# Designed miniproteins, single chains, continued (4), part 92

Each design is a single chain, and the fold is of that chain. pLDDT is the mean over its residues in the fold that is shown.

## One batch from the design tools (miniprotein)

Design m15394
Fold by ESMFold2-Fast:
Structure m15394 (fold): chain A 115 residues (1-115)
Amino acid sequence: MVVLEESGGGTFKEGGSVTLSSKILDGFEYVVQLGWWRQKPGEPKKHVASIDLSGGVTYSPEVEGRFTISYDKEKKTLYLNMSNLKKEDTAVYYSQAVTVMGEVTEGEGVEVTVV
């Protein structure tokens, strides 16, 4: 079973930057894809960014050019670097891991508020 430990949430100013982290504590050997999803107040959960561990990255159009997804294999840590923060980026952010069997594990969620 994949276990994800998220950090980096809080309250941030518009125009600022933040890096969210998700550490894979267990099951990293089975992971083929990692990503971030977010749920804004009053909206459905939406895709933000994904990284395929064979080398591809995908961004939602609303964050492309502002956010960067990366994975540090040595630290087993997924990052979402969020730059030029907007009030609209206020959401709960969830890391996800997809395994070779197609199983999806989601983190507990990390709250980001932009003021």
Scores: mean pLDDT 87

Design m15395
Fold by ESMFold2-Fast:
Structure m15395 (fold): chain A 91 residues (1-91)
Amino acid sequence: DLSEEAQRELEEAVREAEERGRAEEAIERMIEIFRREGEEEAARAMEEARRMIEAGVPVEEMFERFRKIPNTAARGAAYTVLALMGRYPLE
C-alpha cells in the first residue's frame, strides 16, 4: 500500500484538478507519485489510459480492458484517469 504521505499527495492532485479543471496536470503528478513509490503498474496503467483517451478509444473498450487488471492500485489509477478526463460518468 501507498504511504500516508503519498496518499495525501494523490488526494491533493485530484482536488486541484477538480477545483481548477487541470486534469492532465493532476494525471502527470499522480504518475510521478506512483513511480516514486514503486507502484510501476499503477503508473503504467495511468499512462495507458491517457494514451487510449488521446487515441479516441471508446469508453466501453477502456472499461473492459481496465476491469481485468488484477492489481487493485493499477485498476484504480486507470479509472481515476477516466474520471478526471470526463470519460467515467458518475452513476
Scores: mean pLDDT 75

Design m15396
Fold by ESMFold2-Fast:
Structure m15396 (fold): chain A 74 residues (1-74)
Amino acid sequence: MREEALEGALIDAETAIKLAEEAGDEKLKEKAREIKERAERLYKEGASPRELILEGASAGVVGIAAAVLKVAQK
């Protein structure tokens, strides 16, 4: 459902923002913010659940990249 897809995307985006902030990577943090804003906009415009799921997947990838970067910086 759209609501469920949006919730997942927002959770992943917020997690990615937090991880990027901890890693000190401004680019990843900006990417995560962009994904969050886009997911909210797509939801408001009535976009398909599939589009929202793709935004969530993108946020998840950014979050993983940030987590890996943080570990590598230690």
Scores: mean pLDDT 82

Design m15397
Fold by ESMFold2-Fast:
Structure m15397 (fold): chain A 66 residues (1-66)
Amino acid sequence: SMEELERIREVFEKYDKDGDGKLTYAELTEALRALGYNPLPGEVLGADKDGDGYVDFEELLEMLSK
């Protein structure tokens, strides 16, 4: 839903301290915990499709949609 999407976006922006639209693996782990998830390190790594060490909002949404 849009309401759920807005909540995910708010949490993403809260942990995106640089404001660049990307989270480090550590920031992503804390964001997922704030949303009620307990991610494994391999799940966080798997969200990083670009292999650049960061996860953007689209990659986060894909991770949560599976």
Scores: mean pLDDT 76

Design m15398
Fold by ESMFold2-Fast:
Structure m15398 (fold): chain A 82 residues (1-82)
Amino acid sequence: SHMEEKRKRLEAEINIALARMLISIAKLMLKKGAEKKEIEELLEKARKLLEEAEKHANPEELEEIKELREELKKLEEELKKR
C-alpha cells in the first residue's frame, strides 16, 4: 500500500540518520578516551540500524550506508588497537 511504502522509506531515512548520529558520538567518545565497552555498544547499534535501513534504501541512501559502514569499520579497528 502507498502508506506502507511511505512508512518503510521514512524508517530507512530515520535509521540512516540515527546511525550517523551514533557513529559521530562514538568518534567523540573514542577521542575523549571513553570506556571501550560503551563505544562498542554504540557501534553495534549503528551497524544494526544500517542493516535495517539497507532493506528499503534508495541508491543514494545505499551509497551513504556504504560510507557509514566503512567509517564504522575504521572506528572498530582503531578501538581494537587501544
Scores: mean pLDDT 88

Design m15399
Fold by ESMFold2-Fast:
Structure m15399 (fold): chain A 61 residues (1-61)
Amino acid sequence: SDEFEAEGRRHAEENPELGALLREIADKLRRIGDGLDKALALYKETGDREAALELLRELSK
């Protein structure tokens, strides 16, 4: 078993408020990253900067 993974879970259980905050931050960052990748893909395909920015705004809601 991985001692460090078990220890990490234990720390999250000892401070559930901090654990919840970190998970929420991670989820928001993941959504931003996904939105950026999709917007960059659209810009690369079309060269339309305005369309790419609009998609990024939509996905960042």
Scores: mean pLDDT 70

Design m15400
Fold by ESMFold2-Fast:
Structure m15400 (fold): chain A 73 residues (1-73)
Amino acid sequence: SAAATRQRILDAARRLFAERGFDATSMGEIAREAGVSRGTLYRHFPSKEALRQAVQDAIAREVADKLLEVAES
């Protein structure tokens, strides 16, 4: 599915940004790590900056979800 493909790209980008840094990571490396074509990657994320923003948004959502879980317990 498109959602599963998007998640694989986000997971690959998050890992590579953490391991190598944003500037040292290419869109081609992210595509290879995610197991997708560069065309598929660019269809989901038109730029490396858009991908970084999506990774940051995903992390912020995870943090918020965990904080809500603790507050509701």
Scores: mean pLDDT 84

Design m15401
Fold by ESMFold2-Fast:
Structure m15401 (fold): chain A 94 residues (1-94)
Amino acid sequence: AREEAIRALEEARDRLAAAADAAEARGDWDSVVALTLAIAALSIAIRAIERGADPAEELREAARHLRLAAERSTDPAAAAVAEEVARRLEELAR
C-alpha cells in the first residue's frame, strides 16, 4: 500500500511533467502554472508518506490538488491528464 501509493504519485508527476512540457510548447502558461503547482503538491505527498503519513489521506489530498489543476488548465489535453490521474489516485485510496 505505502510503496504502491508512492509509485502512483511518482508516475503521476511524470505524466503531469510531460503534459506541462506539451502545454509550454503551445504557449499555454496557465496550464503550465497549474500543472507545476500540482507536481509540487504530489512531491509534498510523497515526502509526507515517507515520513509516516497515511497513504490513503495523502492520495485523496493529491487528487484534490489535481482536480484544481484541471479546472485551472486552459489546455483540454492538460486538463484531461490531471482529471485521469486524480481518478486513479482516488481509486487507489479506497
Scores: mean pLDDT 87

Design m15402
Fold by ESMFold2-Fast:
Structure m15402 (fold): chain A 109 residues (1-109)
Amino acid sequence: MELSPVEKALVELIEKLIEDLEKLLAGYKQLAAQGDELAARIAELLEKAIEYLKKALEDLSKWREYLIEAYKHVLEALALLGLVDREKIDEYAEARVDALEEEARKIAK
């Protein structure tokens, strides 16, 4: 079945997120290799986020569930850096997924 315009936009946005997170992951892996324990923990969270984004690309019918899990892992990494309150991770993950869906709909117009 041919992808809808919204699904095509979602795929492009998810692929860009994977690319951006893989670049961040490479940097944190280098710091972890130098003995930075915080960087090692962040790298693990980013790897899990990328795994969930790849699962979304494999099954777009579950894209929202997988992206919420991916963003939760990214936000947990940001919380380790003191950039986000841990108690708001679930709220911010849903808000980010809602914003991405809105962006996909705008691209599809």
Scores: mean pLDDT 88

Design m15403
Fold by ESMFold2-Fast:
Structure m15403 (fold): chain A 66 residues (1-66)
Amino acid sequence: KARELILRGIALKLRAIGLELDADRLLADPSASEEERRRAEELRAEARRLREEAERLFEEADELLE
């Protein structure tokens, strides 16, 4: 089952990277509204959570393997 944990962790990490890129794109727009900037911060917070979840899954998988 470690393979499933690793694959889920990879998927979460890729999604986190996608959210970070979306947030960066929003913040790169000089005309970005306050709402858009708030959205970018929300995306970054979500990306952080996904990265933490991915690391937890990797650690759990490592415990099942070596």
Scores: mean pLDDT 82

Design m15404
Fold by ESMFold2-Fast:
Structure m15404 (fold): chain A 66 residues (1-66)
Amino acid sequence: SPEEVRREFLRKAREVADEAFEKIDQVKSDPSLTPEQQQQHIDDILAEASRKVRELAEEYRRKLAE
């Protein structure tokens, strides 16, 4: 059903977000990184998470298409 497909998308998107925040916490906890290096790593993590969510959205749009 469209509801189940949407629920699966939201669950997987949440997992991507949770993984990204865990990685960000690790970056922020790394005393060897400068503030600029931390920001670059955070930007990279967020860019990857955005890409993964976009891929999930494309997949679920295909499943919902008539």
Scores: mean pLDDT 86

Design m15405
Fold by ESMFold2-Fast:
Structure m15405 (fold): chain A 63 residues (1-63)
Amino acid sequence: MKERREEELRREAERLIEEALRENPEVGGRGAATFENNSDKSAEEAFEATREAIEEARREVEA
């Protein structure tokens, strides 16, 4: 397939989750759960939801 954008976005989401898990299991866990809950949506939507969840969790942890 020449269009691999969806695969690239899902790979990027997985990388964000892995990095967050190494940094803080709570932050990464929230990202992973969000990604799973949006797995039936487009890769773009799942990626954005996962990124937002990780960012929010980071803010909550540092508060």
Scores: mean pLDDT 77

Design m15406
Fold by ESMFold2-Fast:
Structure m15406 (fold): chain A 100 residues (1-100)
Amino acid sequence: RSSLTPEQVRLALRLLRLLIELKEQGKSDEEITKELLRFLLEENGIEVSDEEIEEALKSERLPTDDPRFNEAFALAVYLTENGDIERAQKTIAALEEWLS
């Protein structure tokens, strides 16, 4: 907690809110992963095409060897597979309290 910047906490809040929205909309794991990955890349100033994102989701390899892209992809997959709405909501509440 003490090592987190307010900017990192705001990014986490936006990411978790997006995860909840996509899961509540009944999106597939592939769609959720794609949208979370796009969000993470845009926030880090990394531009990739929709084609590259879709190819990464369908292939056994990433479209780039940029570690930032690889880390964002891994995080998006992890959140899609392990994230649940109730846990995400509790995490959002705790992070919002931390920012207050």
Scores: mean pLDDT 75

Design m15407
Fold by ESMFold2-Fast:
Structure m15407 (fold): chain A 85 residues (1-85)
Amino acid sequence: SHMAAERQARLAELKREVNREIDEVEKLIHQKMKENDGKSLEEGLKLIAHALRVIGLRWEVEQTDDVAALERILNEVREIKKELE
């Protein structure tokens, strides 16, 4: 079905967008971890918590074929990014 192929293409594009945002957040976390190196245990633990959350979201992206779930994941990734900025 042409409509099924179009839905699959849109789903794949949304997954690529979410994964790009995840990659950006992972880079920010990595940079913040380098900047914090040995300075604050509390900040280091917060960054580790964000890193684990992002890993979980990446796994959810791989497992889901639901647009609403991907939009929720995208919003959660963007909130993590705001917390890091």
Scores: mean pLDDT 85

Design m15408
Fold by ESMFold2-Fast:
Structure m15408 (fold): chain A 71 residues (1-71)
Amino acid sequence: AQEYVDKGKKLLDEGKYEEAASYFRKALELDPTNKEAIAGLLRVAGKLAEQGKFDEAARTALPAVQAIRAA
């Protein structure tokens, strides 16, 4: 799980938001309580929203919101 979080953070820093979201989702599948993966997905969603990609942002945020509500 942590390896996927670390990879997601690097991709996010590189501006590769779709790839970053993919790795954070993989981390969340392995550990649904992973706070870093949840935060990472929300951060990617925020960046997509800043670009006007609201549908992609909402879709990206959904697994993180569900994980928070399940806790």
Scores: mean pLDDT 78

Design m15409
Fold by ESMFold2-Fast:
Structure m15409 (fold): chain A 71 residues (1-71)
Amino acid sequence: MNEEALKKAQEAVKAAENGDGEKTRSYLLEAYKIDKNAALLGATRAIFVARKNGNEDVLKAAEEVKKEIEK
């Protein structure tokens, strides 16, 4: 798993914790361009955070990116 992609995935999860759906999407897509597995890990964690916090914008963003990666 690529270290730079993992850092971007971590930034996506941090954005999700802050309720920022656009940054969550942006960082997950940046991770996806480098390493699919890192992006999937980030998207899965962001979905968990969004469900825990009840943030629908973050949930939608993370789920849309995860679906794109899984194609």
Scores: mean pLDDT 85

Design m15410
Fold by ESMFold2-Fast:
Structure m15410 (fold): chain A 66 residues (1-66)
Amino acid sequence: KLEEELIKLIEELAKKTASLGPIDEKEFEKKLKEELEKLKELLKERKPSKEELEEWIKKYKEVLAK
């Protein structure tokens, strides 16, 4: 399920950011988790297309691959 894959990627990004860090990175992780909650609500209401989800997944995979 593409929505679940996108959510998982954002969670992985948040975890990776927290593990790198000075104390400021923990606040950044917290903000990423808050944005993830907003994204979950948007996914429930908006039901984005398969193409939109694939683009978002690609974007986050590129960020994680750095």
Scores: mean pLDDT 66

Design m15411
Fold by ESMFold2-Fast:
Structure m15411 (fold): chain A 80 residues (1-80)
Amino acid sequence: SKLEEVREELDRFLEQAREIARAMLADPSVTPEELRDRLIAAVRDFVESLAEKYGLTPEEKERLIAEAEERVRQLFDELA
């Protein structure tokens, strides 16, 4: 379904973000809070692109942003 395709794209994005975050956290000049905020901004931009690509309604987009932000926070907790 369209929703399954959207979630598969988000899953791939988050897998890539995890690897980037792991590499960035090896740099002692990077603070965890700054990295988290940057990843949240990046995932919001990505969800905006998914909303455009798949024709999501504003309500579907906002729900997906909230889900994606929670997943970034969980990913971040796993790396800490």
Scores: mean pLDDT 83

Design m15412
Fold by ESMFold2-Fast:
Structure m15412 (fold): chain A 63 residues (1-63)
Amino acid sequence: DIDNWQARLTSVGKSSIGLPESEAQKRLDEAASTVPPDLKVEVKLTVDSQGRVIDVEVTVSPA
């Protein structure tokens, strides 16, 4: 169910705001690795000048 995966990954992304980019990326990579292979996951991180995540966009769609 795409909507369930979208909601789960969006939640992980939102919880990653304020974290260092490397930690946020690791969390999102771990979450994305649980998604079925017939779905594709696109993640876009925006970071500030100190390397902290200020925005996360996650999209789950059919592969």
Scores: mean pLDDT 82

Design m15413
Fold by ESMFold2-Fast:
Structure m15413 (fold): chain A 80 residues (1-80)
Amino acid sequence: SVAEIRERYVARAREVIKDPEALELLEETFERLAAARTPAERQAVVREFFEKLQEFDKETQDKAAAILEEFLGDLAALRA
């Protein structure tokens, strides 16, 4: 389920992302993506995430981006 995928990725993010503001951004992005009903809404959420992610250091950016990409892949697979 979407809830199970979200819970799994929140747990992983908490282990990997040490910056609490970056962790909060990632968790909020998971919730917004789970709630998004249209491709346009999902694209807007992803764009806003990467825009805000630019404020963090490169290591945090790389780790958070990788986790989000895996989350999006699992969501897409669930809908297929």
Scores: mean pLDDT 84

Design m15414
Fold by ESMFold2-Fast:
Structure m15414 (fold): chain A 78 residues (1-78)
Amino acid sequence: MTKEELERLEELARKVEPYLPKIVEKLKELATKEGLSPEEILKLLEELKAREKDPELREAIDVIIEFMRKAQEVRDSL
């Protein structure tokens, strides 16, 4: 992970922060079990994005998906 990639992710995090509580609530409603794996959470985020009519919230969900995929890549590279 480069410094530039980290700075970009930090900027994206700041942009989605106001939407996080609403997204978490929607994910809880869609989730059928506790202890979801990161892969299962990603699938739920993709489903939530597909169902979401608010373009700002869809963009926020997409950014969260990007964060999770990037975090998984970093973890898999360790």
Scores: mean pLDDT 71

Design m15416
Fold by ESMFold2-Fast:
Structure m15416 (fold): chain A 67 residues (1-67)
Amino acid sequence: GEKEKLLEELKKLAEEYLELLSDDPVRRMVAEHELKKLLEEAKKQDVEGIKKLIEHLRRSIEQLKSL
């Protein structure tokens, strides 16, 4: 369903975010823990809620790439 596609997209973005932190093991560990909580919360959200989480994570990825 649509929700499953969005959760898969969110998971892929979470993996991309963690890859950007590969050179900082402490920061990566903190981010991994936070992203696990975010993915668990996303499963409880509706389609619109998950889309909003995807948008926020995409912005965070772009901010990391600009550093």
Scores: mean pLDDT 83

Design m15417
Fold by ESMFold2-Fast:
Structure m15417 (fold): chain A 93 residues (1-93)
Amino acid sequence: EFEKEFTEEGKRLEELVRLAIKENSAGAAYAVLRMANEKGLGVTTLGAATIVSADLSAGKDRKKIEEIGDEAYRLLKEGASPEEVVKFAKEKE
C-alpha cells in the first residue's frame, strides 16, 4: 500500500514535469520542486524537478515565478490534476 501510494504520487508529479516542459511553464515546474521537497520524494524526482525549475526560470523574474509557483503548489496539494496546475500557472505568466 505505501509503495503503491508513493508510486502514484511520483507518477502525477512526473506528468506535471512533462507538461511544464511542453508548455514552458516555470511556475508549474516550481510547484513540482516544492512538492517533491516537502514530500521527501526520491532523489531522482527531486533532482529532475530542481533542474527543470531552474532551466524554465532562466531569464525570467524569479520572484514572480516563485509567487506563481507557490499558488500552483497550493492547487497541487489540494489534488488538482497536472493539466489544471499547468493551465493555472501559464495563465498567471
Scores: mean pLDDT 69

Design m15418
Fold by ESMFold2-Fast:
Structure m15418 (fold): chain A 55 residues (1-55)
Amino acid sequence: EVEELERRAAAMTVRALTGRDFSSWSLEEIREYAARDPRLAEAVERAIESARLVG
């Protein structure tokens, strides 16, 4: 499902930028966490868009 690809892309992006594992987090939880940092939020949304284009 596209939603699972988006979730995985978001989790990998946050891990790359913060060093923390978010593999067990939902897409909504990852987006809420990222929303606290504008730079992180932008990176996550770009990763989601990229995953959607591939799926």
Scores: mean pLDDT 80

Design m15419
Fold by ESMFold2-Fast:
Structure m15419 (fold): chain A 56 residues (1-56)
Amino acid sequence: SFDPAKLAEIAEKLAETLRKLGALDHAEVAEQAARLARQGNYEEAARLLSSLGIEV
């Protein structure tokens, strides 16, 4: 089951991985998701992660 407290961690790790792969546009989306999750906006963060192919 998904743990909401880990959403920011998942998004941050994804952003780091995407940056290392040179997928800068996707990394920006993942960074935005991490920021929203840190603000407690888990619904919008999940929506952005879903746009990257991650089901949350």
Scores: mean pLDDT 78

Design m15420
Fold by ESMFold2-Fast:
Structure m15420 (fold): chain A 64 residues (1-64)
Amino acid sequence: SLVDRVRRAVAGIRELLEREKDPRSLQILRDTLEARRAASTDPEVRALLDAAIAEIDARIAALA
């Protein structure tokens, strides 16, 4: 399902967040997910993307 594909993508993002140290790369990723969230009508997909964006925001803050 679309939800399962999004869950796998979010898991990949979490693995990347443990290694990524460039705030600019993280900001580009955040903007991409924000656009996908805005385009999504599925509340479960939106919730998964909101959680991923929050994790990226926390990582950017930790690097500041």
Scores: mean pLDDT 84

Design m15421
Fold by ESMFold2-Fast:
Structure m15421 (fold): chain A 89 residues (1-89)
Amino acid sequence: EEKVKELLEETRKLVEKTIELAREVLRDPSASKETQLRAIAVVLRAIGLLFELELLENSDLSLEEKLKKAEELLEEAKRLLEEAEALLA
């Protein structure tokens, strides 16, 4: 079951990086109000994803279901990271 743990750890690292990038946007005094609101939305979704990771890790789901959910969460984290990176571009 190490694959599930590896996916969850990778997802957590991507979420942590996403939060760091969003915080950089929020610290930029030249960022527009719209950009700042988008950064806040990214942080809130990232926090939600961290809770989903914890729920999955502590769930009694089968290995197959955990793997599917872990892959879904990883893809969500990748999308959030791309969104945060776009805000800094």
Scores: mean pLDDT 84

Design m15422
Fold by ESMFold2-Fast:
Structure m15422 (fold): chain A 92 residues (1-92)
Amino acid sequence: SSQQLGDQAVKALQQGKIEEAQKLLAESVASSTDPEVAIQNVQDAVDVLIKQGKLEEALEVVKAALRSAKDRQTILGLIGIELRVIGDILDA
């Protein structure tokens, strides 16, 4: 499920496997039938990277997820996450 892919992505990020996490999140976003689940999965991954001080990598993850998003609600939600990460970079 999209939620299982999101959980696996968070686990991959905690292990430093950023490329694997990006792939899992792209699959989660592409396969999701629920925009809120897709948005939350990307948010959870971004939160892990922010906590690790990896702000540029958090931005890359959001941009990769945006390339996989098909519906307006998911796209708008992910843009909101992107803007927040940019704000964190500017504040750093």
Scores: mean pLDDT 85

Design m15423
Fold by ESMFold2-Fast:
Structure m15423 (fold): chain A 112 residues (1-112)
Amino acid sequence: MVVVTESGGGTYPEGSTVTLSATISASGEDIISVSWIQEGPDGRVRGLIDSGSKRGKGVPERFSGSISGNVATLTLSNLEKEDTAVYHALASVLIDGKVRVAAGAGATVTVV
């Protein structure tokens, strides 16, 4: 079973930096990559980071991603009020020769 657990959510001042982490627990499955998506308060979903570190088209440079082992991180620098959202990590995992996607509950970031 693959489990994705996001952490680092909370309430942050505008202009601050936050680092979100996603820990992927896999029982012998190969982790291919981790992507990050933003779910806004209106329910609209936007891709932020693809393949661990590749920023999506139109995504500001203040968003950055990295992956080390079974931990993926999303760093949001110089937070703006529009960054208030739920951030989800999507782990792509190889199971029985097929690519599957596992997601966690998401980390909520509120900018004040």
Scores: mean pLDDT 80

Design m15424
Fold by ESMFold2-Fast:
Structure m15424 (fold): chain A 93 residues (1-93)
Amino acid sequence: MKEEIEKIDTEVYRKLVEEGRWDDLREFSRLVELAYTDPEKALEEAKKIAQEAEKNGDKVRLAAAYTVMAIAYYRLGKKDEAEKWIKKAKELL
């Protein structure tokens, strides 16, 4: 599970860098840090970002939000939820 999270985190980072999406990269990096320090708050913020990204058809930003949700659920010990969001992020990447 940790290895799967690291893979999707790296892939999101790579896509945002390759596309020059520096504002989205800063948002993603902040939310990843938040997921490790305050996972419940990260879930709240990531869910809102996921809704916006889905509405805008932004698959990369949606994958970033799903990656943050996977990390947050993993930190909360909710492994089944974490695995679900890892799978959803992979489908977008």
Scores: mean pLDDT 88

Design m15425
Fold by ESMFold2-Fast:
Structure m15425 (fold): chain A 102 residues (1-102)
Amino acid sequence: SEEDLVKKLKEEIKKLAEIAKTDRDLAYEKARQLFLDLAKEFGVLTDYLEFMIQLVENYARNNGLSLADFVEAALDVLRMHGLKISRETYEEIVKAAREAEK
């Protein structure tokens, strides 16, 4: 369910935010894997989606992207590839990522 998805992502994002305090590049790698696993679980994983998430990680490493901006970009990639979540669920996940970095 979307409620279970939100709970899972809030927990995983909090863990990533803690990792990012000491090793930002490791946090990006783990965030990439989190969203690839999510894409596989929802049946939207393609070679092109995997490539686009890799581009998000590369951009984040080169430009110091916040974890929240990474989460938003990764969710947008998954949505372009057919992930169906409500706007409310999307906004709640992005908000949770921004709150985790405070």
Scores: mean pLDDT 88

Design m15426
Fold by ESMFold2-Fast:
Structure m15426 (fold): chain A 81 residues (1-81)
Amino acid sequence: SAKEKAKEYFEKGEEYLKKGEEAEREGKLEEAIEYYEKAAKYYQKALEADPSFEEAKKKRLEAEIKAGVLALKMAVLKVFK
């Protein structure tokens, strides 16, 4: 069903979000960005399967923001190194 597919994609998004948070904690910013982008992709797939899945929409935005913030942090660190 659409709900089952949405849940499967959402769970994959949660897995990648966790991997991103772990990479960020370890200071592996490039890897963290990649994982957050993968998380956003899976949350988007969940929304495509169930457009009413509000939690997936919020989580997609969260992952996109986290990736963007880290990308800006890397740019700043490069200037001040």
Scores: mean pLDDT 88

Design m15427
Fold by ESMFold2-Fast:
Structure m15427 (fold): chain A 86 residues (1-86)
Amino acid sequence: MEKFLSGVFEGEVTPEATLEEIRAFVEDASGVKVKEVRVNGRPARLSDEAREQLAAFMRKAGEEFDEIEVAISVRDGVVHVAATGK
């Protein structure tokens, strides 16, 4: 069964990060296997506030799912995130 979670956080975008860095961050925060991570055309580093909110969202996703796919979109200091599982 496919489950869907979404979240929206306010935060600033800092200098770019690699997709691998973002993947490692979401895997660590969720505690589950991440099959795919997509970021708004290019990976970007998030503010501390946005990272904390993203980590909280990923922990919730890891509680609901055994394996996840994550989509992150950053626009005008707002982070939109979606996680799907199984």
Scores: mean pLDDT 67

Design m15428
Fold by ESMFold2-Fast:
Structure m15428 (fold): chain A 120 residues (1-120)
Amino acid sequence: KITLKESGGGTVAEGGSVTLSGSMSGDLSSVLQVGWFRQAPGQPPVHVASIDVLTGEVTYAPEVVGRATISLDKSKSTSYLNLSNLKVSDTAVYTYYAVALTGKGGEVFYGEGVPLTVVA
């Protein structure tokens, strides 16, 4: 069983930066991808960033290109999402996820989410 823990977030001023951390534990040998999505109040969840665990290939949503950096420290089983030049529109609950190959095929595991509030 895979479990995810998140840290970071809180209240940050517009134009500032934040680093969110997502840690994994359990059987990680089957993990193929990790990433972050966010959900703003009254909006659907949207992808922010992801990284392929085997290749290190990264994908960023257009809204955060040039402002986001995702990294994965495999030795610590921890991923970091840095967001810079924060906008009020970055206010959302950010959720860390992992995609793993299981006996059911591809399965997605989610953290509980961490709130980020950006104030003008």
Scores: mean pLDDT 85

